# Designed miniproteins, single chains, continued (5): the designs that were tried, part 29

Each design is a single chain, and the fold is of that chain. pLDDT is the mean over its residues in the fold that is shown.

## One batch from the design tools (miniprotein)

Design m16992
Fold by ESMFold2-Fast:
Structure m16992 (fold): chain A 120 residues (1-120)
Amino acid sequence: AVVITESGGGTVKAGGSQTLTGKISGATVESVAWFRESPETGREGIAFISTSDGGRFVAGDAAGRVHVSFDAAAQTAYLHLENLRVEDTATYYEGAGASSDPAAPGHPYWGAGAELTVVA
């Protein structure tokens, strides 16, 4: 069984930065994706990384402000958010899967979510 332990939520002022982390244990995964969920948008994907080759993409809405990385030795994924805006207020979820293809990944393993509040 794969267990994802997320951290890094909290309250941050607009213009600041925050790093969310997700430690993966229990089994090897081929991909990690980060999602944000708010009442108006539902759960939307914002970043993806392949754990085997480091291939990554960031959704256009977040491009330039979001950086995703994976530390294989620590088995930890990082989502670094820069120049935060009030609209970045959401619960952020890490998903992990057995596919390294961002177009086809099912992410059956999920963290519990990290709540981020951005205040003006």
Scores: mean pLDDT 76

Design m16993
Fold by ESMFold2-Fast:
Structure m16993 (fold): chain A 83 residues (1-83)
Amino acid sequence: MKEASEELEKEVEEEIRRLKEIAKEADELYEKGELSKEEYRELVVLLTAAALLLAGARFSGSEEDLRRARELIEEAERKLKEA
């Protein structure tokens, strides 16, 4: 069965670190009242979807899932910076 390559595994780890940093920043901004409940929920949905895609990429070796996860992480990062 298909497994993640060492290269893809490293890229997934890098994206997981980015996702955790964005999630932490979103939590901090929400606690400070700088994000609305609606904006925070939007970010949580994007980050959760990205986390599931990263898990899929790691287990299946799917470059497609990694690419989709990166797109969602970039969207979350943009939304966070516009907050």
Scores: mean pLDDT 81

Design m16994
Fold by ESMFold2-Fast:
Structure m16994 (fold): chain A 64 residues (1-64)
Amino acid sequence: SSADSLKRAAIGELERALKKEKDPEVQKLLEEGIARVRAAKTAEEVRAAGNELGRRLKELGKPS
């Protein structure tokens, strides 16, 4: 499904970001974001999980 394709793409991108990240707080947010994306059942839920992660990263003063 389009939701499954979006989930695979999002998880792959977040896992690549996590492997390169050195900040423990950002690593935690990325791990939580990956878990939320994996739990998502629709494309809308995947986007919501991504938007929440982006918002939290911006609150830490990190580029999203």
Scores: mean pLDDT 82

Design m16995
Fold by ESMFold2-Fast:
Structure m16995 (fold): chain A 100 residues (1-100)
Amino acid sequence: DEQQKRQLLVLALQSLSTAKTHARLALESKDPEEKEYWIKQAIEDIDTALTYLEPLSDIPEVAKAIEYAQKAREHLLNEDLESALEYLDKAIDAVNKALG
């Protein structure tokens, strides 16, 4: 179902965009507790996006989005926030390519 596929991609795009916003807030935070809070929120947003993307993993652009989102998640866990943001941008670009 093309409409259901597009809906999942739109939901994934929203979740990844929210993850990017939360990751940027973590990068801008000088307080360790505030930084940890935003990192946790960004990881949860990525996990949500992955639940929407994984059913569509046979689409090459979606497979790339999943890979980039997983790399962003790993960088967030290591507090490599600039690398996390770079991979989130790549994941968002891949989802946009899947949407056309």
Scores: mean pLDDT 93

Design m16996
Fold by ESMFold2-Fast:
Structure m16996 (fold): chain A 57 residues (1-57)
Amino acid sequence: SAEERARHLARQFAELGEWDEARIEEFERAVLERLRAQPAPPSELLGVVVEVALEMA
């Protein structure tokens, strides 16, 4: 599903950035909340992950 793909991308992104587990869990929730409020096509999922990451930085 799109939610599973977004969660996977969010975790990979955060792990590359060496984020702690609590922040990764918060990030996954934020990405999923954004997708539920504003559904995005598969081609835009990485863009959504990056936007949420920048807001949390």
Scores: mean pLDDT 81

Design m16997
Fold by ESMFold2-Fast:
Structure m16997 (fold): chain A 96 residues (1-96)
Amino acid sequence: REPSSPSLELTSLERAPDGTLTAEWRILVDGKPVGSVRVTVRPDGTAEITITLSSSVSEEDIKFIERQARLTAESMAAELGVPLTRLTVTLTLVPD
């Protein structure tokens, strides 16, 4: 059996008329859905990351998911041609 690793599957990507990008991913561990992440980047360089995860997810996997979400926010800001000036991250753990 292969070792478990978190994976992010893109479920939606939207561009608002003002240029705001919003992307959403489903999070899988061992192929099992454990939550979602949403990243919003605005043309003014502000970004928001909302992570919702099962409370059974390990701290190492949470840190991995948060790092991937931050890298994605930076990539989305680069796509808009703006420096990322403010980033807020919200983590919600849901009991199983």
Scores: mean pLDDT 81

Design m16998
Fold by ESMFold2-Fast:
Structure m16998 (fold): chain A 110 residues (1-110)
Amino acid sequence: SSVVIDARMTVLVSGVYFNLKVAKKKAKTDPELAIKYLEDARAELDELLDLLRKYYPDATDLIALVEQLRALVDQAIAALKAGDIDKALALLKQAEALLDQAIKLLNKLL
């Protein structure tokens, strides 16, 4: 039974969702706090990728989507560190769209 791994992946995805929402809300008023929430999202995405590669290696579309989402989070962190709030918000909007797709694929997989 993969129930424990499936539950962990669901928790990680929920964490990413929450962290992206908070980062988006804080990006303009508190970019340092927004960066901290995005660093948490990055750590959650890294754990999710490790679990997908180990337990669902044939879920290649989902793995690619999560890798792309992780890259957008890294770019958003870099944009916030550079003071480019508008770029960070655009990247976070793209990240939320990819996360919605990843959630749909994960729900079909589990």
Scores: mean pLDDT 91

Design m16999
Fold by ESMFold2-Fast:
Structure m16999 (fold): chain A 81 residues (1-81)
Amino acid sequence: DDEALLARYFAEASEHLPPAAAEVLARAGVEIEKIASENSEEEALAIDRERAAEVLAEAARAAGASEERVEEIRELGRRFA
């Protein structure tokens, strides 16, 4: 279950990040679990990929990354998660 693994990853990662980034990842983990429970597997995977890209970009921005780096992370997240 890719969305459950992703939610678990974000929850675990949040324990080791700066508070602002940790809050973004923890909140996203809850949202991904909700999406998984409310959607079909196909719909959940599509939402999961897009949501993961947004979450990674937002966490990077909260951690102080440049706008260019935030866009790079968003594109990578969209491709691989």
Scores: mean pLDDT 62

Design m17000
Fold by ESMFold2-Fast:
Structure m17000 (fold): chain A 79 residues (1-79)
Amino acid sequence: SPEAFAEELRKVEAEFTRIAATMSRAELEAVLATAEARRAQLRALYADPSLSEAQKERLAREIAGLDRVIAVLRARLAA
């Protein structure tokens, strides 16, 4: 359900916030660059009209998870 998925995203955000707090600035920047590159790749794949609905759903969920990770990394780097 959308509510269950939103809760999963909140857990991912909370867990990664704890992990990011232990990382150096250089490690945060490297992980952010990797996450942004991966998200760009998945967004390009998501634009493919030949994908099945099941494939699109899986990609959308992975992109949503990366959005949360990227937000945490950016917030940590701004602090």
Scores: mean pLDDT 87

Design m17001
Fold by ESMFold2-Fast:
Structure m17001 (fold): chain A 89 residues (1-89)
Amino acid sequence: SPRDKAAEAGRKAYEEGKTGSEVVAEMARLAQEHGGSPADGIAAAAEKLGGKVSEGTPAQRARDAARSIMEAAGEKVGGYPLFPAGGAA
């Protein structure tokens, strides 16, 4: 499925040492290429990486997914359009 393809691509990018924003962008791209939405790819990556996907809006789910990936990588969330620049909690 587009979701599974995106999750696999994101995990590979993460293991290759790419930044969290690059991982999220790659997942969104692959999900869209396979007929899904970018948000589906981001949510699928969080799910496959053992993250908890929230019940919130697509933007909230994408944020939680990116956070799970970046926490696993030891990185901070930043540089992705779904997160406001300088938007501390």
Scores: mean pLDDT 56

Design m17002
Fold by ESMFold2-Fast:
Order: sequence, then structure tokens, then C-alpha cells
Structure m17002 (fold): chain A 73 residues (1-73)
Amino acid sequence: SALLDALRRQRNIPPDVRDMSRLMDRFQKIMSLPASVRQSLFDKLNQKMPLTHSPLTPDQTRDIMRLLIDISK
């Protein structure tokens, strides 16, 4: 939810703001899953795309969201 909230306030995500809105809607659906299921998905996500210590770029954030959605299928 913190990542989703940050994306809602992000203004400099060109040029695919429409794609980001669709990803946010799908991500919200994933965030409604039970905590144990969400934790399993996050563990899989971290194995495939380890988070860096630097702030995430808009492109990295989008890729992380797409990967999380893909894992949830």
C-alpha cells in the first residue's frame, strides 16, 4: 500500500500514465488478498527482482508491479 500511495502521488511518470492506472487497479486487487498470500507473493517477487538501496525509478516501479501481477496469476 505504501508503494501504491507513492505511485498515486507521483507526477513524473511519462508517457504511460494510462498503463500505470490499469496496473494500480490490478495491484489493489492483489493487495486485498489475505496477508499470508501477499507475503508469499512478495517473497517470490524479491527472489526474481531484489530491491536496491537507491530510490526506485518509475520504470523499475512499473516493472515490479507487472512482475507481482504476473506472479499472482
Scores: mean pLDDT 62

Design m17003
Fold by ESMFold2-Fast:
Structure m17003 (fold): chain A 68 residues (1-68)
Amino acid sequence: MIDLRGLSATEAAQALAKAGLPGEIAADVERMLGLGYSVEEVLEFLRMTPEERQKKLDEIAKELESKK
């Protein structure tokens, strides 16, 4: 399991890429951490089904739109 605790968004993305996860998922994780999501929330996201991850990403995009 990847331990993301104490990592910056960039460091977390690098750790995920090194672990062989697709760069698209690594970019999503970096974005979530940059938006203030916790490491625990990111780990939950990584354990989700593809359908659940897409729903979470849609919710994040909607939240960003509402804050503009």
Scores: mean pLDDT 69

Design m17004
Fold by ESMFold2-Fast:
Structure m17004 (fold): chain A 84 residues (1-84)
Amino acid sequence: VSFSVAVMILYAAGDKKEGTAAASLLYEEAEKNGIEVPDFYKKAKKEYPKIKDSVVFTGTNSRGEPVSLETLKKRAKEEVEKLK
């Protein structure tokens, strides 16, 4: 579910690098705010342009912490696991 949402955001962005970074950071933000994936999806869909505009893929997350693509993918899977 959570990972599928990230994939959909990636396609909506039309830019694989930016879309992947934004989607992965959305999962991280959901965890930090204690927001359920379904509610977070609705919020992200409404605010996606603002999130994308503020996200520059430089190998760091929105808080300036270094993040690899492998780490972002693992994070998405962990969020899906929590929903089981």
Scores: mean pLDDT 49

Design m17005
Fold by ESMFold2-Fast:
Structure m17005 (fold): chain A 72 residues (1-72)
Amino acid sequence: SMNEKRAEEAYKKGEEMKAKGLASSPEQAERLRVMAESAYNTAASFAPEEKKEEYLKKREEVVAELDAHIAA
């Protein structure tokens, strides 16, 4: 469905922002963290019910990983 495609596209965007954030300076990673969190939230919003929890769990994991990188 169109919603599934939107969820997949948002998830890919989140993965892209995660990768950029982990490769960036702490200052740049702060902005990329916000963008990654937003992208995973959008993915969860459009996802089928069974995948919403998976995307939200992924968001929590990625945010924690980026926060650890920023704090290092």
Scores: mean pLDDT 87

Design m17006
Fold by ESMFold2-Fast:
Structure m17006 (fold): chain A 80 residues (1-80)
Amino acid sequence: ETENKKKFDKLLEEFNELGTKLQEAITNRAPIEEIKKILEEMEKIAEEMKKLASDEEKEIIDIQLEKLRELVEKAIEKLK
């Protein structure tokens, strides 16, 4: 239980670090491929988090991923 929470918190920290990287990539107008790669890494970490999460936490993770996908889609349209 406590060990799973520590693993979850570690993954959440990594997810937030990648989120910062994603925002920097978008702000710096990085190549679309780089932005997509960061999103894929975040989705990977989110799947790891979902394995450790409660059903309620899984729903929150899915909502946050959907918002991130929307953000990336809008950013890509703006970079075209």
Scores: mean pLDDT 81

Design m17007
Fold by ESMFold2-Fast:
Structure m17007 (fold): chain A 93 residues (1-93)
Amino acid sequence: SKIEEIKEEIAKIVFYALKGEPEKAEEAYEKAKKLLESLESLSKEEAEELLSTIEAAKKFAEYYSKKYNKEEEKEKILKKLEELEELVKSKTE
């Protein structure tokens, strides 16, 4: 499903950014954004699932960045995740 693809791309944003592959993180972000924009609307259930995935991704990025001194990478991840969160909310309303 598109929802599962979006969740996979969200995970890739965090993984590649923390690994030091910002170009791949950007590619994953752009793919997640395009998939979200291609949806006419999100049900409350689909939106809650995606928002939960984004929240988990934010928490992981914060934990990992603190443990391994990856503050710059964290800031870039959180900005991308916040933009996707706003897009999810806009499709639910």
Scores: mean pLDDT 86

Design m17008
Fold by ESMFold2-Fast:
Structure m17008 (fold): chain A 65 residues (1-65)
Amino acid sequence: GPLEEELRRLLERRGIRPSDEELAEIVRLLQQGRGKEAAEVMVRVGLSPEEADAVLTRLVVLGLV
């Protein structure tokens, strides 16, 4: 869906290629309002904490979360 597509695009721009399972975990956490846990998964897959926060902010601005 749109959230998954935009999340993959934002991660790829930062040189991160998550597995389908990792992407699905992040999407599920975001849809449950568990943004802090979603950011922790983003850091685990290779983002800095600042990059994870930037991704979350972008998704909120786009109305995807």
Scores: mean pLDDT 89

Design m17009
Fold by ESMFold2-Fast:
Structure m17009 (fold): chain A 87 residues (1-87)
Amino acid sequence: LSEEEEVDVEVALALIMATNLIKSPKVDDKVAEKLVEMVERIAPRATPEQLAILRDALRDVLKAHPDLSPEVKARLERTIAELEARL
């Protein structure tokens, strides 16, 4: 896989994970943290369109799960802000 193709696959996997978390009635903090780590690794290599999609996906995860720990919510909010700043 080329670097561009690898980024496309990583974005698709992050979106699948985010969608599954949004649909889940409860999310483990550890799983939410793994999604954030994945997005943080993708962000420097992602296109503006991919950054916008990832930003919106993380916002939807945060909205769906107000019961996440304050630490995980803060990390999600920070990562969303970082994606926004790259746009």
Scores: mean pLDDT 84

Design m17010
Fold by ESMFold2-Fast:
Structure m17010 (fold): chain A 68 residues (1-68)
Amino acid sequence: HHHMEERRRILDEEVPEGLRALIEAVTKTVLDNILKNRDLTPEEVEQLKKEAEEWRQRMLANLDAELA
């Protein structure tokens, strides 16, 4: 057992991959729900899709900054 080496592997490899996968999964779920919502106008769908993509880009940028 080498606690620091295991922590580095998890933090530098597994945790960033897991967080990127989570961001992608959340974005996909939000976009899927937007497309399935028949109560939204085409204009609202376009705006919400834009907001979801902006959120995704912001979260990925924040993750990259946190890992630097």
Scores: mean pLDDT 72

Design m17011
Fold by ESMFold2-Fast:
Structure m17011 (fold): chain A 102 residues (1-102)
Amino acid sequence: SELAEAEKILAEVEKKLLAGEKLSDEEIEEAARAAAIVIESLPAEDQEEAKELLRKIVENREALEAANEASAAALGVSEKQKESWRQVMEFYEKLYEILEEK
C-alpha cells in the first residue's frame, strides 16, 4: 500500500517532467520521499548501491552542473531544460538526505 502510493507519486512526477512542466519545491520533496520508500523496499545490496550512486551525484554536483552547462551551450539547450537539470539535482540531494538520516 505505501509502496504502491510511492510508485504512483513517482509516475505522476515523471509524467509532469516529460510534459516539460515545472515542479514546485513541495512536489520535489514529495517525489524524494516517495523514491526513498521505493529504495528502502529493495534488497539490502541494491539499497547500498543506490546510496553510493546518490553520494557520488551529490558530491560531484558542481562538476555535473559545469558539464551540463557546457553541453547546453554546445547543443543549444534552452533555459527551460537547464532549469529541469537543477530540479533533478535538487531531487537527488533531498533523496540522499532522507536516506542518510534513516
Scores: mean pLDDT 77

Design m17012
Fold by ESMFold2-Fast:
Structure m17012 (fold): chain A 73 residues (1-73)
Amino acid sequence: SSSVEQESLERLRRVMDTGVALNPKSRPYAEEALELARRGGTPAEVGAAAAKAMSGGQVLTVLLEVRRALAAR
């Protein structure tokens, strides 16, 4: 249902927001992916767009660094 899809989108949004917290310059691209979902995109489409906002390798590196930064703060 749309509620379940929205929950999945919110989980993706939190992951993206965490990555952007380390590099705010990525925010415009992440927001584009999230706006796509808000305009009727599916979680799969949002995931594909989010991957374009952050490179596959960089996403993993950013997530690791963000987790470390959040743990430090």
Scores: mean pLDDT 58

Design m17013
Fold by ESMFold2-Fast:
Order: sequence, then structure tokens, then C-alpha cells
Structure m17013 (fold): chain A 69 residues (1-69)
Amino acid sequence: SMEEIRKIAEEVRKKLAEWLKKNYGIEVPEDATVGELLAIAGEAAIKKGDKRTPLDLSEEVGKLIEEIK
């Protein structure tokens, strides 16, 4: 249902925002979309010289979706 999809998206968004804050020290808007958070992550990775983002993040998000379904 749409409600379940929204809940999954919201939880993924929160996890991603927490991950960005913890790993890059970035405070993101609570209303930012997952796509916006990914764009912020890319910019932060360049600035911080970090490279453990794209594949690790994709796998982690996939597992979170599996847990919530």
C-alpha cells in the first residue's frame, strides 16, 4: 500500500540522514528526499576524501528495505 511505501521511504531517509551526520558530520534537512541526500553524500565524499559510499550504501539500503517489508 502507499502507506507502507511511505513508511519504508521515511525509514530509509532517516537512516541515510543519520549515516551522513555520523560519517561526514553533515546536518541535513528532515524533509530532504533520499535522492537529495545521495547528492549531498556525493559532494561530502569529494570534500572529505571518503570513498566508502556508493556500493556500501546501496547494499545497506537494500537490506533495510528487506527488513521493513
Scores: mean pLDDT 68

Design m17014
Fold by ESMFold2-Fast:
Structure m17014 (fold): chain A 88 residues (1-88)
Amino acid sequence: SANMEKLDELVLQVNKIENDIFNNDKSIEELEKAREEMEKILDEIREIRRQILQYGSDEDALRAEIYELAVSGTIYVIDRIIERKKAS
């Protein structure tokens, strides 16, 4: 479906951000910008999941939930990296 295609595109964007920040030494400012971008992606995933729950399958809704949890987890990791850099 169009919603699942959008989710897959958002996941690819997440993977690019993760590869950039986790494979390179990034400044606090760069990490904060990545965090803001990830939060926007999370909001889009949540909106897509809400639409799937109304009009789509339970399986697609579960897939969207897994993506939501994964993105939330990455934001949590970014926050911890920022905290460690600020403490240094």
Scores: mean pLDDT 87

Design m17015
Fold by ESMFold2-Fast:
Structure m17015 (fold): chain A 85 residues (1-85)
Amino acid sequence: ATSLNNLGNVYKSQGKLDEAEKLYQQALEISSEIGDPNGIATSLNNLGNVKKSQGKLDEAEKLYQQALELKKGIGDLNGVITVLN
């Protein structure tokens, strides 16, 4: 998943937005299948960045919000573990 996100970042930098989007979607699917919440959040942010570059601001906002809520959930879990220990 991380390697697909990295390759997607390279394609995005080359202006190959459609190819970058496909790689980020594949990274998201793999991260979802293996239950990697950090990988899911990273892929959602990367998809948001590609949608923003395409001028699809509403789609980008939704993707960023999903990534933020997932990151917040991870932070809340870490907080609970700290309090319990």
Scores: mean pLDDT 75

Design m17016
Fold by ESMFold2-Fast:
Parts: structure tokens; C-alpha cells; sequence
Structure m17016 (fold): chain A 84 residues (1-84)
């Protein structure tokens, strides 16, 4: 699926995300995606690109960037939903 491949491409560009965890997602481990999203500090660019990809508003993306934990949890849920 194009969305899944785009998520992987965006994550591969983030220097804080190890290739090992990206490979796990490629193999279908959605728990690896959740571990990445909760365990590593993603760049603002990564958050913006992923947020746009899953249909978040500019206001929702800004809340995530500003460190709103609730907005970040919603972001994780939406990403997991889009990857099916």
C-alpha cells in the first residue's frame, strides 16, 4: 500500500529512527511502528509529513510539535489506523 511505503520513506529520513525498527514495520510488525513513535524523538519535519499523510489539520500538527501528549497519542492512533 502506498501510504505504508510513504510512512517508511519518511521514517527512514529521520536520523533518530534505527533501520532495524524500520525493517520490522516493512515485515508487518505494527508494534514496531508504535515502539518507534513512543520511543524516539521524531524531527518536526517527520511529524509534519506523517501528520499531513494521515489527514491531520495544521492545528493538530502544531499541537504535536508543541509537545501536547494527547495530540501525540491521537497521531499514533491515526497512523496505525491508516496502515491497517
Amino acid sequence: MEVRKKVLEILKKDPNVPDEDIEAIEKGDLFALERILRGYNLSKETIKELGKLVGFSDEEIQAIIDGDARAYEKFIEKLLEKLK
Scores: mean pLDDT 77

Design m17017
Fold by ESMFold2-Fast:
Structure m17017 (fold): chain A 106 residues (1-106)
Amino acid sequence: LEEAIERVKAAIEGLRKLAAQSPDPEVQERLTRLAERAEKVIELAKYLVEQGFVSEDEAAEYLRRIADVLERTIAEVKAAPTPEQQLAAVDRGIAEIDRIYDELLS
C-alpha cells in the first residue's frame, strides 16, 4: 500500500511541475484539477483501509491503476504539440480517474 501511495504522490508532483511549466492557463488549471482528484483518491483509499471496507492489497491495486493513468497523462501532455491536444489528454486522464474512483466506492 505505502509503495502505491508514494507512486501516486510522485505522479501528482509531476503533474504540478508540468502545470507550472505550461504557458497555457487552461492547461495549468486542468493539470491542477487532475492532481487534486488524485489526492482525493489517496485519502479515500486510506479511509477505506482504516475502516476495514477494503484490504491493503485491494487499495494498492486501485492506487497503482491511478498511478498508471497519471503517468500516461503526463507523457501524453509532454508529447502533445497543441494546447487543444494537451487538454484532451488531461480530460481523458480525469475521466479515467473518476471511473476508478466510482469503482472503488462500489
Scores: mean pLDDT 85

Design m17018
Fold by ESMFold2-Fast:
Structure m17018 (fold): chain A 83 residues (1-83)
Amino acid sequence: MEKLEKEKKEVNERIEELKSKPPSVENAEEILRLVGKLATLELRIFELKNPDAPTEEVAELIGRILREIGDALQELLEERRKE
């Protein structure tokens, strides 16, 4: 658990660092990879905290993660459009 929480913090810090750099395809690809890793870590943390969680709760978490990813991508696209 604690190791996964630490990895999640490190991934978030790296995403924020990449966001502070000028926009580029390479930076966007790295951000997408890190966001995918963050989603996987969130799922693993949820499973460890809730090992007996029903499939419905897991599906709701996946839906929330996908929505958050979509929102983050939309934010990046809007920043590019505003320039």
Scores: mean pLDDT 72

Design m17019
Fold by ESMFold2-Fast:
Structure m17019 (fold): chain A 80 residues (1-80)
Amino acid sequence: MKTLEEIEKLIKEKQEELRKYADEKGVEKKKKDEILADFKDTAEELLERYKKGELSAEEVVEAFELVYERAKKEIDLLAK
């Protein structure tokens, strides 16, 4: 099972990956900042729900993977 520390590490790694990906794709700063802020806010909400026992560790990890994939596709769309 993923621990709280492992989930927090996953969030930080995905945030850094999204930042680098957006930079590589040449996304405008304002749009990049909006995508990264939305990802961070969603990650914080999921983490709070996990801490309250509303979500299991597995559900949180699955949700983060979906949010990450959606953010990455948004970057691809804006880079075009």
Scores: mean pLDDT 80

Design m17020
Fold by ESMFold2-Fast:
Structure m17020 (fold): chain A 71 residues (1-71)
Amino acid sequence: DAAFRARIEEAVARVEPLARAGAPVADVLIRALSEVEEDPALAKLKELAENNLPPEKRKEKLEEIDKEVEE
């Protein structure tokens, strides 16, 4: 839960320069999470990246991840 969110925030902070350079937030987040240790939310994110899902499905997967982190 909170520990996973903290790790995501740390990973995002490390790739913040990419976001400043104009990279899409979603891409920055995916790359940041690839540097984080294994967990259920990361596994879903890997599936999202590998399947190259359309935006609507990507949003649904991100919503599932967010729900798992909140719970």
Scores: mean pLDDT 59

Design m17021
Fold by ESMFold2-Fast:
Structure m17021 (fold): chain A 96 residues (1-96)
Amino acid sequence: EEVEELARKLEEIAEKLRNTSDLDERRSLQEEREKLIGEGTELLREEAEKLPEDEQEKYLELQLKSGTERVDPRELLKAEAVATVKAEKRREEILE
């Protein structure tokens, strides 16, 4: 499964970020992390759209925590997908 591969790569990046103090290396790792999250979000879009509202709320909370706390990479990918779907839905409501 592609999501499992992305989750593994995100875990490797998280480990490297914990083990390096080099600012340039940290920036490169963060850029790669963002790219992987974007790829995972696209893969999980349909699944995120089908989640019930209470589950979506839980993932939005995880997405907020992901900036300050360690989150399971699989749950992070789902959280980012939920956040993206919610943002797109709000945009449609505004533009209609």
Scores: mean pLDDT 75

Design m17022
Fold by ESMFold2-Fast:
Structure m17022 (fold): chain A 62 residues (1-62)
Amino acid sequence: MEAERKALMAMTIDQLQELARQKARQLSETELTPEQRARAIGELLRIIGALFDKMMEERRAA
């Protein structure tokens, strides 16, 4: 969990937005099983969390 979070925090805001868009597209365009959908939602939430953290830091620096 921490290693994944560290990898996401190493990405730029643009890269995190692209990952979030890709995951959202997969969820909307692909018919997933309930288990696969729950896992993909979990991954999307982690990406969004890292994105919010980076955006908040930039907002404080501005």
Scores: mean pLDDT 75

Design m17023
Fold by ESMFold2-Fast:
Parts: structure tokens; sequence; C-alpha cells
Structure m17023 (fold): chain A 107 residues (1-107)
């Protein structure tokens, strides 16, 4: 069900925003790092869902395709903010950025 997959992707993107917000507010370096890592994993899960959605449902409504592009773009912006927050670029972040670009190109 593409609508259920889209709802799951929205939940994961929402979690990423929440984890980033909490990381920005954290005064503990270990907590900040753990929250940032949780945000990256939520973005990865969102990207996996929307990638599968595009692959399984080539006849998606234009509105759903536009939302998929917006979610991928939001994921890339969150990854950029996480890189700035941590002062580092991890392989997981680079892999997620590459995946987001592929999703945008195929949607």
Amino acid sequence: DPEEMLRQARRELGKAHTFLSLALQSTDEDMKKNLADAAVRSIARMLEIIKKLIERYPELDQSMREEIVRMAEAGMELLKRLQELLGEVTKEMEDNIAEAKKVIDRA
C-alpha cells in the first residue's frame, strides 16, 4: 500500500527532526552524538522506504511523487545540518546523501 509506506516515511522524517532538535539542545557531548546518530538512522529508514515506493509503484500520483522529492530534499538538508553540528562527514551520511540524490532523479 503506497499510502501506508508514505505514512511510514513521514514518521521517520519526523523522528529525524525531533532527534536533531534534541541534539541541538543537549549540553552532554555523548548524548548529542547519540541523538545525531539516531537522526541519521531515521533519515536512512525514510530514504529506504521512499526508494522502495518509487521502485514498486511507477504509476504514483504526481502529488505523491512531489512529496517524495520534498522528503528526500528535507533529508539532505537535515544531513547537512548534522554534518555542521558534529563537525564531521561520516560514510553513513555520504551514503544517505547519494541515496537521496538517486531518489530525486528517479521521482
Scores: mean pLDDT 88

Design m17024
Fold by ESMFold2-Fast:
Structure m17024 (fold): chain A 60 residues (1-60)
Amino acid sequence: MKEEFEKKIEERRQEIRDEVQAFIAADAANPVSQEQVAREVAAAIRKIGDIIDEEIAFKK
């Protein structure tokens, strides 16, 4: 039971990390101001945190 939930969280973390990496790579292909890139990355990190918190809250 717990192992299956940990596996699902791990898979979700991998997918989210891949999406963030892809977003950063795509953003790098279209150069924008460093400040704007930093803001977008910070927003993506915040969104990842919210998704993880929701998954953990559901498990609890």
Scores: mean pLDDT 68

Design m17025
Fold by ESMFold2-Fast:
Structure m17025 (fold): chain A 100 residues (1-100)
Amino acid sequence: LEEKKKHVVELERQLGEEIAELAEKYKLSEEQKKELSEIYGEHVYKLEDVLENAKSVEELLENVRKVFEETIEKIKKSNLPEEVKEEIIKLIEETLEKIE
């Protein structure tokens, strides 16, 4: 369980760095950066709660998946450019596959 939690933390850190680089690459507006920061901030907050409270690997993976799926839905409904949405969703999906 603890090793799996550490793995999730490491992959999440990498995801955050990749999303930040993507925002810079596409030169997102102040409004777009704010929306993305709010979505990703809520994602991190929920993931931290899962990491603190999960008592088994099965519970951890189930709840991590739910958080990631919710984040993908929020990105799809956001006002971010379509190309940016596709890139972020791909990064999130690839990160989830590495966690599982």
Scores: mean pLDDT 84

